# Designed miniproteins, single chains, continued (5): the designs that were tried, part 83

Each design is a single chain, and the fold is of that chain. pLDDT is the mean over its residues in the fold that is shown.

## One batch from the design tools (miniprotein)

Design m19057
Fold by ESMFold2-Fast:
Structure m19057 (fold): chain A 87 residues (1-87)
Amino acid sequence: DETKNLAEKYEKKGEEAEKKGDYRTAVVYYSKAALGYLSLGDFDKAEEMIKRIKEIAKKAKEKGDYQTARLAETAVRNLETLLKIAK
């Protein structure tokens, strides 16, 4: 399934960005992975991506990167709304 492969690729890219401390890029890729998993009906994986974005919001705040923290918090709100609609 092309969509599953793409979601997994975005998850991996998010992990690589997080490992490098590039929290903004990590939020973008984890959000894309979450959308992919939602489209597949894989709600457990979508919720896992949302949890990773929540942890990045905390790390960004600790670093003083409030713009990235706000981006992450906005992504979480949008994805949680989509998850509720998809269920």
Scores: mean pLDDT 88

Design m19058
Fold by ESMFold2-Fast:
Structure m19058 (fold): chain A 88 residues (1-88)
Amino acid sequence: MIEELLEKGDYEGAIKAAEEEVKKNPNDARAWSLLARAYYKLGDYEKAFEAVRKALEIDPNNPEAYEVLAEIFKDLGHEEAAEAAKKR
């Protein structure tokens, strides 16, 4: 599973697995949020942000997407935006 690859630190493998999942199920908000997590762990904040946006377009209440968004904003020094995302 994508989550197992993320837990093992295989972020490149997690990206590949998540990309395959979103190709099969483009409306799977969870798969998009896991793809965002994998990109975030690799430091690709632009792609992580794009995946977060897609997950939230599908499911505006996806907690994983907001967690990734908060972590990106925190890393980029946008503490207020990170705090707002975290509270959703």
Scores: mean pLDDT 80

Design m19059
Fold by ESMFold2-Fast:
Structure m19059 (fold): chain A 60 residues (1-60)
Amino acid sequence: MEGITREQAIKIGVEIARLIVEQNLTLDEAVERVRKELGIDITKEQAIDALNLAMEEGKI
């Protein structure tokens, strides 16, 4: 994967989940926060894929 590695995608999923649960953000707000903090141009669909990947790896 060019741009985002599998390990980075898992970390993005974990961070998005934490923002939603701990900060009570919507998925859209969590995606915007991650874009700004990590400097990554990620779509909402990629964020959902990252969440699913993090769950499959037992990180959430």
Scores: mean pLDDT 78

Design m19060
Fold by ESMFold2-Fast:
Structure m19060 (fold): chain A 75 residues (1-75)
Amino acid sequence: SAVVEEVAAHLREAAEATPEENREKVERLGLQAVIAALEGDLEAALAHLREAKTLTNEEGQAHIDRAIALLERAR
């Protein structure tokens, strides 16, 4: 899905912006969100992304917000 590919791209940029301490956690939550979205579990996908936002900086949060907006519009 083009939407999932774009979501994954934003989540990669979020992880790269994230400090080393939390980068692995943000990457894991991003992967869990993509898997949930592919399974049609939008609620779980959005929950994982909201958790990831608490572990990153303003730049990473902006990338995650773009991913959330794409998923919320996809349905």
Scores: mean pLDDT 88

Design m19061
Fold by ESMFold2-Fast:
Structure m19061 (fold): chain A 67 residues (1-67)
Amino acid sequence: MDAAALAREAHRAVVAGDAERAAALARELARLDPGAAGALASAAGLARELGHEETAEALRRLAEEAA
């Protein structure tokens, strides 16, 4: 599974409200591809808009680690 596939699956998990899966996939993406920081930051913003604040914070931290 490449970084693009992980980002797509993480985004779907965020939209579906699956916080645990979203965080796990985002963590793997951050480790695999430092260039994914922007995608992770966008996912964190989406999670916050959906009211998943814990997920948004986890994704924000992973985005900072990836940058």
Scores: mean pLDDT 74

Design m19062
Fold by ESMFold2-Fast:
Structure m19062 (fold): chain A 81 residues (1-81)
Amino acid sequence: MKKELEKKIEELEKKIKELEERKEELKRRLEELMERLRRETDKEEILRLIGEILRLIGEIFDLELEIEKLKEEIKKLKEEL
């Protein structure tokens, strides 16, 4: 059933595209927070911004891991074709 494998590959490729778009959105937010951190002089707000930046870095890392796993799944499915 080659058509089922091809459809599954297309669905995984679509998911990768959506995750890459989400990753770019988070990177843009990270750049905005980094710029705010650069201008901030209040220590309490600096600590808050650092916490938010670290959280976004973690989310970006998780998305990169998900993208890698999906790419591995696509590779395995292509080997079955």
Scores: mean pLDDT 84

Design m19063
Fold by ESMFold2-Fast:
Structure m19063 (fold): chain A 59 residues (1-59)
Amino acid sequence: MEAEEKKKEELEKLKKEAAEAARNGDSQTARQYALEAEKKFGKEAGEEVERAAVRAALE
């Protein structure tokens, strides 16, 4: 699906999945979500996903 709204929704899902993975101690999976977001939606998207994961892991 190429709709911009669909892309935004998918990015938000990646952020949540990465945060959950990081919180559960699975930093490798969290990193994969961040890389996927960067490849699909650009650097800022990947950075947002990484930020969410790091934040969750440090709690």
Scores: mean pLDDT 77

Design m19064
Fold by ESMFold2-Fast:
Structure m19064 (fold): chain A 62 residues (1-62)
Amino acid sequence: SDADLALRAQQLLSELYKALEAGDIETAEKILEEMRELSKQTNHPAVQTSLDLAEDALKKAK
C-alpha cells in the first residue's frame, strides 16, 4: 500500500542519516537511489518529503 511505501521511505531516510553520520557518502547515495525508485511507485506526499530531505542532507554533507 502507499502507506507501507511511505513507512519504507521514512526508514530509508533514517538509514541515510546514519550513513552520513558515519561519513559513508557512497552508502548514502545508494540509499538515495533506492528512495528515488520508491518515489516512482507511489504519489504519497510523505515519500516525496522524505526524498527531498534525503537529497538536501546529502548535498549539505558534500
Scores: mean pLDDT 85

Design m19065
Fold by ESMFold2-Fast:
Structure m19065 (fold): chain A 59 residues (1-59)
Amino acid sequence: MEEEVVKFAKEFFETALKDSPLSEEEKEKIINEIAEKARKNPEETLKFIEENFSHAIPP
């Protein structure tokens, strides 16, 4: 279900952005944008995370 991918992507990027110097508003904007992309292309979003963040998905 696409909602599972959206939830995973949001949680992953929320964690990844935690140490970023961006404001909370900027972080929220990025997370919302990622969520929209995950809804539209869940498979591409998962592939992007896997390719750019090795070990992104726990075993």
Scores: mean pLDDT 70

Design m19067
Fold by ESMFold2-Fast:
Structure m19067 (fold): chain A 68 residues (1-68)
Amino acid sequence: MTPEEVAEAARRLIESLDPEDAARVARDTLESVGAPRELIEKAVRLAEEGDTKKAGELVREAILRAAE
């Protein structure tokens, strides 16, 4: 699986989940790729507020950046 496929799968998963589950997946994924704490906190907040689409986009971008 390419980094692009992983990033897209993570984005789609986060968008499909309830806010609480999306926040957990976003945190776990961003921690696994070594994302900055500020980005993790922002993505989790967006997901908890119901903006799972923006949370998914941030996670996608972080995976792609980590894969460079």
Scores: mean pLDDT 83

Design m19068
Fold by ESMFold2-Fast:
Parts: structure tokens; sequence; C-alpha cells
Structure m19068 (fold): chain A 77 residues (1-77)
């Protein structure tokens, strides 16, 4: 359960970092597709581990991603 959500949250954060760079040329279309495949794998793990609705799963992923962001900020402080 937690592992699937954490993995999805990490992928979400990585995607946000790539977008934040604003330079798609730094990342090839191939790497973009690999990113998509990893997201799909994380989604399969979530389905396997939880009977929660898609909305509830998405919310938990977002909360976990926010927690990961906060932990990284705490390490800086």
Amino acid sequence: MKKGIEKAAELLLKEEEVKKLGDVSVISEKEKEEFKEKAKEANEELEKQSDLSDEEIAKKIEEEAEKLKKEKEEKKK
C-alpha cells in the first residue's frame, strides 16, 4: 500500500521538476516515454494494493508528494 503511493508520489515530483526546468530539449522523447511507463507501473501497484477509488488514490499520492517536498525542505534547513 504505502510503497505504491510513495512510488507514484516520487514520479509525480520528478515530472514536476522536468516541467519546472522549462526546457523539454534537455529530455528526449524516449526519456519522456520511459517516464510514462514508470507512472503506469506505479498505477498498477496502487490498483493491486488498494480498493480505494481513483479520486482517493490521487489525493493520497498528492499528500505523500507534499510530505516528500516538506522533508526535502527540512533537510535544507
Scores: mean pLDDT 65

Design m19069
Fold by ESMFold2-Fast:
Structure m19069 (fold): chain A 55 residues (1-55)
Amino acid sequence: SAEELRERAEEVVRRLNEQGLGSEAHAFLVQFTEALQAGDLERAEALIEEAERFL
């Protein structure tokens, strides 16, 4: 669901910021928000999975 994806995205942003990757956290959040606004849940989930692999 969109709510579950938002919770996962918040955790990703928190972890990226903890690692000093604030620019990456910002870029991720912008792209994730755009995907949700477009209703593209597949893209939103892919963005989370890509960021989680980087962590």
Scores: mean pLDDT 85

Design m19071
Fold by ESMFold2-Fast:
Structure m19071 (fold): chain A 60 residues (1-60)
Amino acid sequence: AVAAQIAAARAALAAGDYDAALEHLLAASPAPREVLDAAFADWSPEEKEAAVRAALAGLA
């Protein structure tokens, strides 16, 4: 399940869909969910992209 969510997040990031990528990462990482989910509403597209890339790099 986690591997499938990470793969989906990578695909969404490649497509420029940062919101979909973040949703898949939240599904893969339930522990930080509250912090990430609350922050995302106010983040810029650049901040969302940076967060997705950092999270995926940490999982790779």
Scores: mean pLDDT 70

Design m19072
Fold by ESMFold2-Fast:
Structure m19072 (fold): chain A 83 residues (1-83)
Amino acid sequence: MKLKVTITVPETGAKVELIVDSDTPVGLVLREAGVKLPELTAEDQLEALREIPSDTTVGELYERVKKEGEVRAGKLIFKVEPV
């Protein structure tokens, strides 16, 4: 299924939205987000991935967001919603 992932850098207020398949690994979403949002550094991406298992899919992240409202990892805030 398609999910909308919103990644926010709360220190700057910058955010990026991506529509991806639920089976997409979070690491690939972060890489694409970094291409679209220069404020999302490689270091910020790696910090988030230390707190989220590297093979976590967007679908698994969505299940966490449904329980927690949002997922915070490193300096980043993740929201996931169906499209």
Scores: mean pLDDT 82

Design m19073
Fold by ESMFold2-Fast:
Structure m19073 (fold): chain A 86 residues (1-86)
Amino acid sequence: AEEYLKKAREHLDEAEAALAAGDRERAALHAKSALRYAHLAFLLDESKAPEVIEIARRVLALARRLGDEETVAAAEQLIEKAEKAL
């Protein structure tokens, strides 16, 4: 679980850096990767729900700025699932 949280945070940092540089395509790809790794961390260890929610909320904010409705929906679903584990 911890290795996937680390990868999620690395991809989140890359997504934010790409968006700041105006690379919307790269930002979207890294945001999706961050969400996938956060979801994998949650599936392996539900006690990581607080960290997963933090990452998913940041992905949600990025996805909204990018107009990526698919990633918005996926992030909202992960937040709902993780909140039930709190």
Scores: mean pLDDT 88

Design m19074
Fold by ESMFold2-Fast:
Structure m19074 (fold): chain A 58 residues (1-58)
Amino acid sequence: MSREEAEKLKEEGLKALEKGDFETAEKYGVQLVLWGFEELAKELGKKMKEALEKLKKL
């Protein structure tokens, strides 16, 4: 999902939580956590690979 879609899901999830719609809040929360974890892991992995490649060339 896109970053903009994730922000919209976050807003909708928080609104659902405030209204007591825990089922919808949980669904959106799980999707956001999964996306955030995946994106963070990919970004960290890419940066570490770049650092390792630079070290190999030395």
Scores: mean pLDDT 76

Design m19075
Fold by ESMFold2-Fast:
Structure m19075 (fold): chain A 89 residues (1-89)
Amino acid sequence: ERQDILRLIGTTLRVIGLLLDLEKKPSKELLEEAFKEAKEVAKLAKKLGREDLAIKMLKQLKKQAKKMGDEKTVKELDKLIKELEKLKK
């Protein structure tokens, strides 16, 4: 679906931007926003068979969450990564 592909591209680019910002200046607000956008990327990636892209992004976000000591976000990201890995062809 054209709309889903465009949404996946747009949301992925947004998460990449947030990850770059988090590397420079960690903040809870940016992490929360990145996690919200990452959930949308995971949802769209499952629908479109683009699990690889979502897995790489989620692993980078998990690394940032670990540096910030956000155990809850780390746990949720691990759950999403494992779900996507099971769907990977």
Scores: mean pLDDT 79

Design m19076
Fold by ESMFold2-Fast:
Structure m19076 (fold): chain A 60 residues (1-60)
Amino acid sequence: EIEKLKEEIEKIMGKEKAKEVLELIQKAFTSLEAAEKLFELVLENPEIKPLVEELLELLK
C-alpha cells in the first residue's frame, strides 16, 4: 500500500520532489510548518491530493 502510493507520487513529481512530500507527510503530525508546506505542494500538484490523503490516513 504505502510503497505503491510512494511510486505513484514519484511518477507524477519525480524522485526529488516525491521524497520532499513524503518527509513532509511524516512531519505534518508534529509540525505546523511541515503541514503548511505539504498543503502548498498539493495546491501546486492537485493530482497528488488523493495519494497524500491516503498516506496521511495510513501513517496516523
Scores: mean pLDDT 79

Design m19077
Fold by ESMFold2-Fast:
Structure m19077 (fold): chain A 73 residues (1-73)
Amino acid sequence: MSEEELEEEVEIALGRMALGVLNVIDPEKAREALERIRAGDREGAIEALVEGGFSRELAERTVEALAREEERR
């Protein structure tokens, strides 16, 4: 993998872990964020994660990483 691909895979893994933690703490918000990512509603997904306790910076990074993973399917 290129350096860029490796960095992307790391961000995706971190995003999955962060969403997994939220799913244990607040499964409704985790599900809402994931559904919005799958629907292409990036802004809605960010807001759901922020409501779930994420900082906006972490929410944005998580949504970008997971949206990239969904695009690869």
Scores: mean pLDDT 76

Design m19078
Fold by ESMFold2-Fast:
Structure m19078 (fold): chain A 63 residues (1-63)
Amino acid sequence: MTDEEFEKAGEELVKAMRENPEAAEEIYGLAVELAEVAIEAGLNREVAERMRERAKKTYEEVK
């Protein structure tokens, strides 16, 4: 997975949280797990952490 593919996946998760607020907690959990797996797989930590922060902020907005 490239940084670009990962960022796109993160955007889809954020979009899913906004469109499905009732599932936001589960989707946020998936975003956190995706970031951890990506870091373990050698993805840029800053890219992963930016996506995690964006997902957290979106979750806080929709909960």
Scores: mean pLDDT 79

Design m19079
Fold by ESMFold2-Fast:
Structure m19079 (fold): chain A 65 residues (1-65)
Amino acid sequence: LEEKLKELEEEYKKEIEKTPEEKKEEVLKKKVEEGQREAMKLLVELGLASEEELQAELEEARAAS
């Protein structure tokens, strides 16, 4: 059990050394944006939203970022 904790600590140390805070934030932002686009595409297919609304949502997400 303690050996596994030491292994996890070593992995965390490697990630910390790479100054991951900024990288993590950028990756998370990209994933959120991609998820939003996929959700909007599904709404258009279901007829719950228009293509115009999809474009507006993407523009809003980019402006907020």
Scores: mean pLDDT 63

Design m19080
Fold by ESMFold2-Fast:
Structure m19080 (fold): chain A 54 residues (1-54)
Amino acid sequence: SLKEEYEKLKEEIERLEQVKATLRDLGAPDSVLAQVDARLEEAKKKYEEIKKKL
């Protein structure tokens, strides 16, 4: 259901933000952080689209 997809996206966004923080603490290069940022942006776009349908 849309509600299940919405909850999964919320969890994915929170997880990706935690992953980014961990990678930053480990000194990951900007290119790696940019990949996480791109994935975060994609997830946030889907989250907003589903939110409009609820």
Scores: mean pLDDT 83

Design m19081
Fold by ESMFold2-Fast:
Structure m19081 (fold): chain A 59 residues (1-59)
Amino acid sequence: MEEKVEKIRELAKKGKLEEAKKVFESMEEKDEEHYEALIKGYEENGRISEAEKIREEKE
């Protein structure tokens, strides 16, 4: 789990949001940290609307 969070975070930092989203979507065991990492990555890359949709899914 820790390694998956780091993977998402690194991909997002590199601007590879599509790849980060794929890693996230492929996981059956999504944790709050995974959602937070992806949302943060999208927000920091200026993809605010996409981050909002991910936050809605976090529910």
Scores: mean pLDDT 76

Design m19082
Fold by ESMFold2-Fast:
Structure m19082 (fold): chain A 67 residues (1-67)
Amino acid sequence: SAEDRELGRRVREARERFGLTQRQLAALAGVSPGTISAVERGEITLSAENRARIEAALAGLERAAAL
């Protein structure tokens, strides 16, 4: 869907801004690397749990960068 593609674009942009590989973001979020790859391609609709994990990981990176 358009929502899944937009989410995937934002995840990829944030990950690239911090210089992370898909594997590194996956480890930080506690999801599989395949989940990150599928999200960034807009191929899957995330469960609420996995979406929260990815959003929490990205928010953690933003907070760390502000310190």
Scores: mean pLDDT 83

Design m19083
Fold by ESMFold2-Fast:
Structure m19083 (fold): chain A 98 residues (1-98)
Amino acid sequence: SLAEELADIEAARARARAALAALGVDPAALDALEPGELLILRFEVDAEGRLVRLAGVERHKLSPDPEEALRQLAAIEAELLATLPENTRVATVLLPHA
């Protein structure tokens, strides 16, 4: 039913918000997303893959064309990496509009 689907979506959003808060990200950023938008979280990691710090939080609307969307993501990543110290290791998490 629609009520069950809405409850499942609300539960998933609550879990995502809790995970964002645990990572030091404002959960309100997830609620601010529009349909078709992504919240992109960039974390600096050490050589062992452990979290050093939150490097960036960005909101982007990507092309509905998958090939263009991948090119847009690569350009966004390149721009972020250009602002960070050379040889910085970054882990990326993509959160879509729920």
Scores: mean pLDDT 74

Design m19084
Fold by ESMFold2-Fast:
Structure m19084 (fold): chain A 80 residues (1-80)
Amino acid sequence: DKPMDPEEYLVYQALGVDPDKYDLDAVFEAANELLKERGLEPLKSLSYSDVLNHLKPLIDSGVIDREEIVEKAKEIEKKK
């Protein structure tokens, strides 16, 4: 129903990011910055598989909040 690619939609949904408001590159950088701050392994890519297997379990366990990723992505975009 939505005009967005289903794979991109799943990535945005898993990360809690609005596709019209945020750049995927900024989201990727934000996620890796938060992972680094917690001493965790960074994402290899922002693919659905990497998000599902690496990032989503950390969000579901409360190690990383979706809102933190959004806030960090906004900060990164402002500096670029």
Scores: mean pLDDT 70

Design m19085
Fold by ESMFold2-Fast:
Structure m19085 (fold): chain A 55 residues (1-55)
Amino acid sequence: MSIALQRQIYEEYQELLAQGLDATEALKILSERFGMSPEQVLQAILAVQEELAKQ
């Protein structure tokens, strides 16, 4: 998975949470949107969060 795709998934995840969706609902929507498992979506989000924490 490219870093650009991981960042896009993370940005859309944050937007869904800002709309009042919980994490489980956001992961389901993103898994359907990107054609990935919820676990793959979660790993992309965690990878971006780890990189942001290192900055």
Scores: mean pLDDT 82

Design m19086
Fold by ESMFold2-Fast:
Structure m19086 (fold): chain A 56 residues (1-56)
Amino acid sequence: SLAELGRKYGLSVSQVRGARTLVETMPEEVAVQYLMRDLGLSREEAEELVRELRAL
């Protein structure tokens, strides 16, 4: 769930919802770059979050 992902990455449900929209609308590398920039995630964390959001 989005709430569980929020707890795992230290993000609000709103931030996770925004991340899901990016992952659904953008190529993977572009989504990773935005997540690193906007949410302060490492590349490894951003890539893991993209994989988990795509698995939902």
Scores: mean pLDDT 84

Design m19087
Fold by ESMFold2-Fast:
Structure m19087 (fold): chain A 71 residues (1-71)
Amino acid sequence: AAYEAARAEALRAAREGKEAAAKASGAKAVAARIGGALGGIGAALEAYLAGEISEEQAAEIAREAAKVALG
């Protein structure tokens, strides 16, 4: 449950960044993708620091969010 919740939150942030990037160009598109990746990483880190998921689970979610946001 906690892993799935953290992953869903992280992927939501990543997808929002990707969608914002699709509507932008140049540096603004890059900034939106980076923002989505950081949001996803932040969600994974928050769950880890709360003791809800392991370090390995947080790293897995962070990598998936970055992949979604950055393409």
Scores: mean pLDDT 85

Design m19088
Fold by ESMFold2-Fast:
Structure m19088 (fold): chain A 56 residues (1-56)
Amino acid sequence: MLSEEEIEELKEKAIELIKEGKLEEADRLGVQLVTVAHDVETAEEVGKEIKKYLEL
């Protein structure tokens, strides 16, 4: 459903939201990617980036 370009854009939006302290919104984007893309590889990649920034 999501294009490669849309997936990359959502990933960057999630990271930006984390940097702004909007962790709940960033987490929602990760869940949305799993739900609509049905792409475990992409969802895992986004999850890794989100987790990395949450640890900082």
Scores: mean pLDDT 63

Design m19089
Fold by ESMFold2-Fast:
Structure m19089 (fold): chain A 56 residues (1-56)
Amino acid sequence: MEVPDVEALVESARKAGENAARTVAEHRGQTLTPEQIEKYRELAAEAARRIADYWA
């Protein structure tokens, strides 16, 4: 088992961000646009990189 690198963490965060955005949209009875989904993915990825930087 390998220790996940920053890129693996960032990709995992992007998936989590998309899932979280979808859950919020479901609660509001709304459908997200592809651009909105990508925005949330980017926000999650940036947060993951900042967290990884703190561990360095």
Scores: mean pLDDT 76

Design m19090
Fold by ESMFold2-Fast:
Structure m19090 (fold): chain A 88 residues (1-88)
Amino acid sequence: AAAEALAKGGEYASRGEEALAAGDYEKAGEYYERAAEHYEAAAREDPGALEVAAGMYEMAAEAYEKAGDLERAAELRARAAELRARAA
């Protein structure tokens, strides 16, 4: 259900923020990516979740850039742009 996906998205986003604050950029990227996946799943029932998912992929990309994983960051930025285009 969309409510469960939204709740899981929020949980992973919070964990991503904690990891980012701790300087664990790789872990922060993983958590924000998981958050984005859950928000993207929620978008099947709640189209507004596409913008939230795109935002989470952008946060994951920034975390991976700080971790030095530029290839993964570029991939996630491209995915965020695709979701924003679908939301428009």
Scores: mean pLDDT 85

Design m19091
Fold by ESMFold2-Fast:
Structure m19091 (fold): chain A 84 residues (1-84)
Amino acid sequence: SVDDVLRRLEELQKEAEKISPLAARGVRLSRQAIIAYFDRGDRLEAEILLGLAKITLGVLKVIGDEEGAKIVEEAIELAEEVLA
């Protein structure tokens, strides 16, 4: 459910904040994409926010933040599942 995904994203955000500020932003962007779609019906904003989360994941991979990248990748996968 959307509520279960939002709870998991809250947990991932807290873990990301301990490890990497950039990873925390990637998780936050993924969560904001869900909120944009389900709260406002704004599919375009959701797609833009999810795109920014994916760009953040790419940056984490390039700089070698493997732990941060793993957390953001999980956050994106969860957001994509409920936005499908």
Scores: mean pLDDT 88

Design m19092
Fold by ESMFold2-Fast:
Structure m19092 (fold): chain A 61 residues (1-61)
Amino acid sequence: GPVEELQRLGREAREKLEQLEAEGKLEEASKLKDYMDRALEHYARGDYETAIEYVKKALEV
């Protein structure tokens, strides 16, 4: 379901964030964090579809 999809995509986004920070790509890391914060905001409102879209945008950074 959408919660399980968000958990999988969220894990991938966190792994990507760790890699960007390790490589010193701080601007890209900040952009990824912004998308993840927006995803969490929509998740908290019960808007799982929009939360998924923001996590996907984070993964495209």
Scores: mean pLDDT 87

Design m19093
Fold by ESMFold2-Fast:
Structure m19093 (fold): chain A 57 residues (1-57)
Amino acid sequence: LEEELERFQKILSLPPEEAERVVRYNALRDQGKTLEEIAAELGVTVEEVREWEEKYG
């Protein structure tokens, strides 16, 4: 819970467009989708999704 709150606070500090993408990333990851599937649905590169996983997931 404490670590989850810290992650949400970081996400809320992002620009609105990036915050929206990170929230969608977390939802897709929770569904068990692969990094490639998440990247395709969000219209970003797999490397960007991997960086989000390191920073926010």
Scores: mean pLDDT 72

Design m19094
Fold by ESMFold2-Fast:
Structure m19094 (fold): chain A 62 residues (1-62)
Amino acid sequence: MEERKEELLKRAYELVYKGLKKLYPHLSDEEIKKLAQKVVDRLSKLSLEQIEEAVRLLEEEL
């Protein structure tokens, strides 16, 4: 269960990074990584179920 949360947060970071890069192609890689980290930090405060749902939604939108 703890490994599952870490795996989901890592996947969320990758999806958010790709989404932000697509949405804001004019931003530097450094700025995109900072934004992705902030999003993942907020997700890490949610329940495992909510994180799973967020990752699913990110996969569907990208």
Scores: mean pLDDT 79

Design m19095
Fold by ESMFold2-Fast:
Structure m19095 (fold): chain A 98 residues (1-98)
Amino acid sequence: EKEKKVIELVEKARDHLARAGQALRDGNFEEAIKHLEEAIKYLEEALKLDPNNSGIRAALRAARQALEAVKEGNTFDAEVYIALALIAAAITINSLKK
């Protein structure tokens, strides 16, 4: 089912967001950027399958803001945006599983 594929893509994005957050806390900005870029790719694919899903759009926007913050050296904003992206992804998964 299309919904099952969307859930799988958002779960993969969520895993990469969590790894980006850990890399950021470890001071590994290159690894954080890599994981944020992977999360963004999975969220973009999920949004193509479900273009009206506001939760996917919210997660994608937060992930993009996190990537920009890491590139600017703003680790505090990056951590906040990663947390927001994780929350949006979790809400989206729970909504789709109903």
Scores: mean pLDDT 88

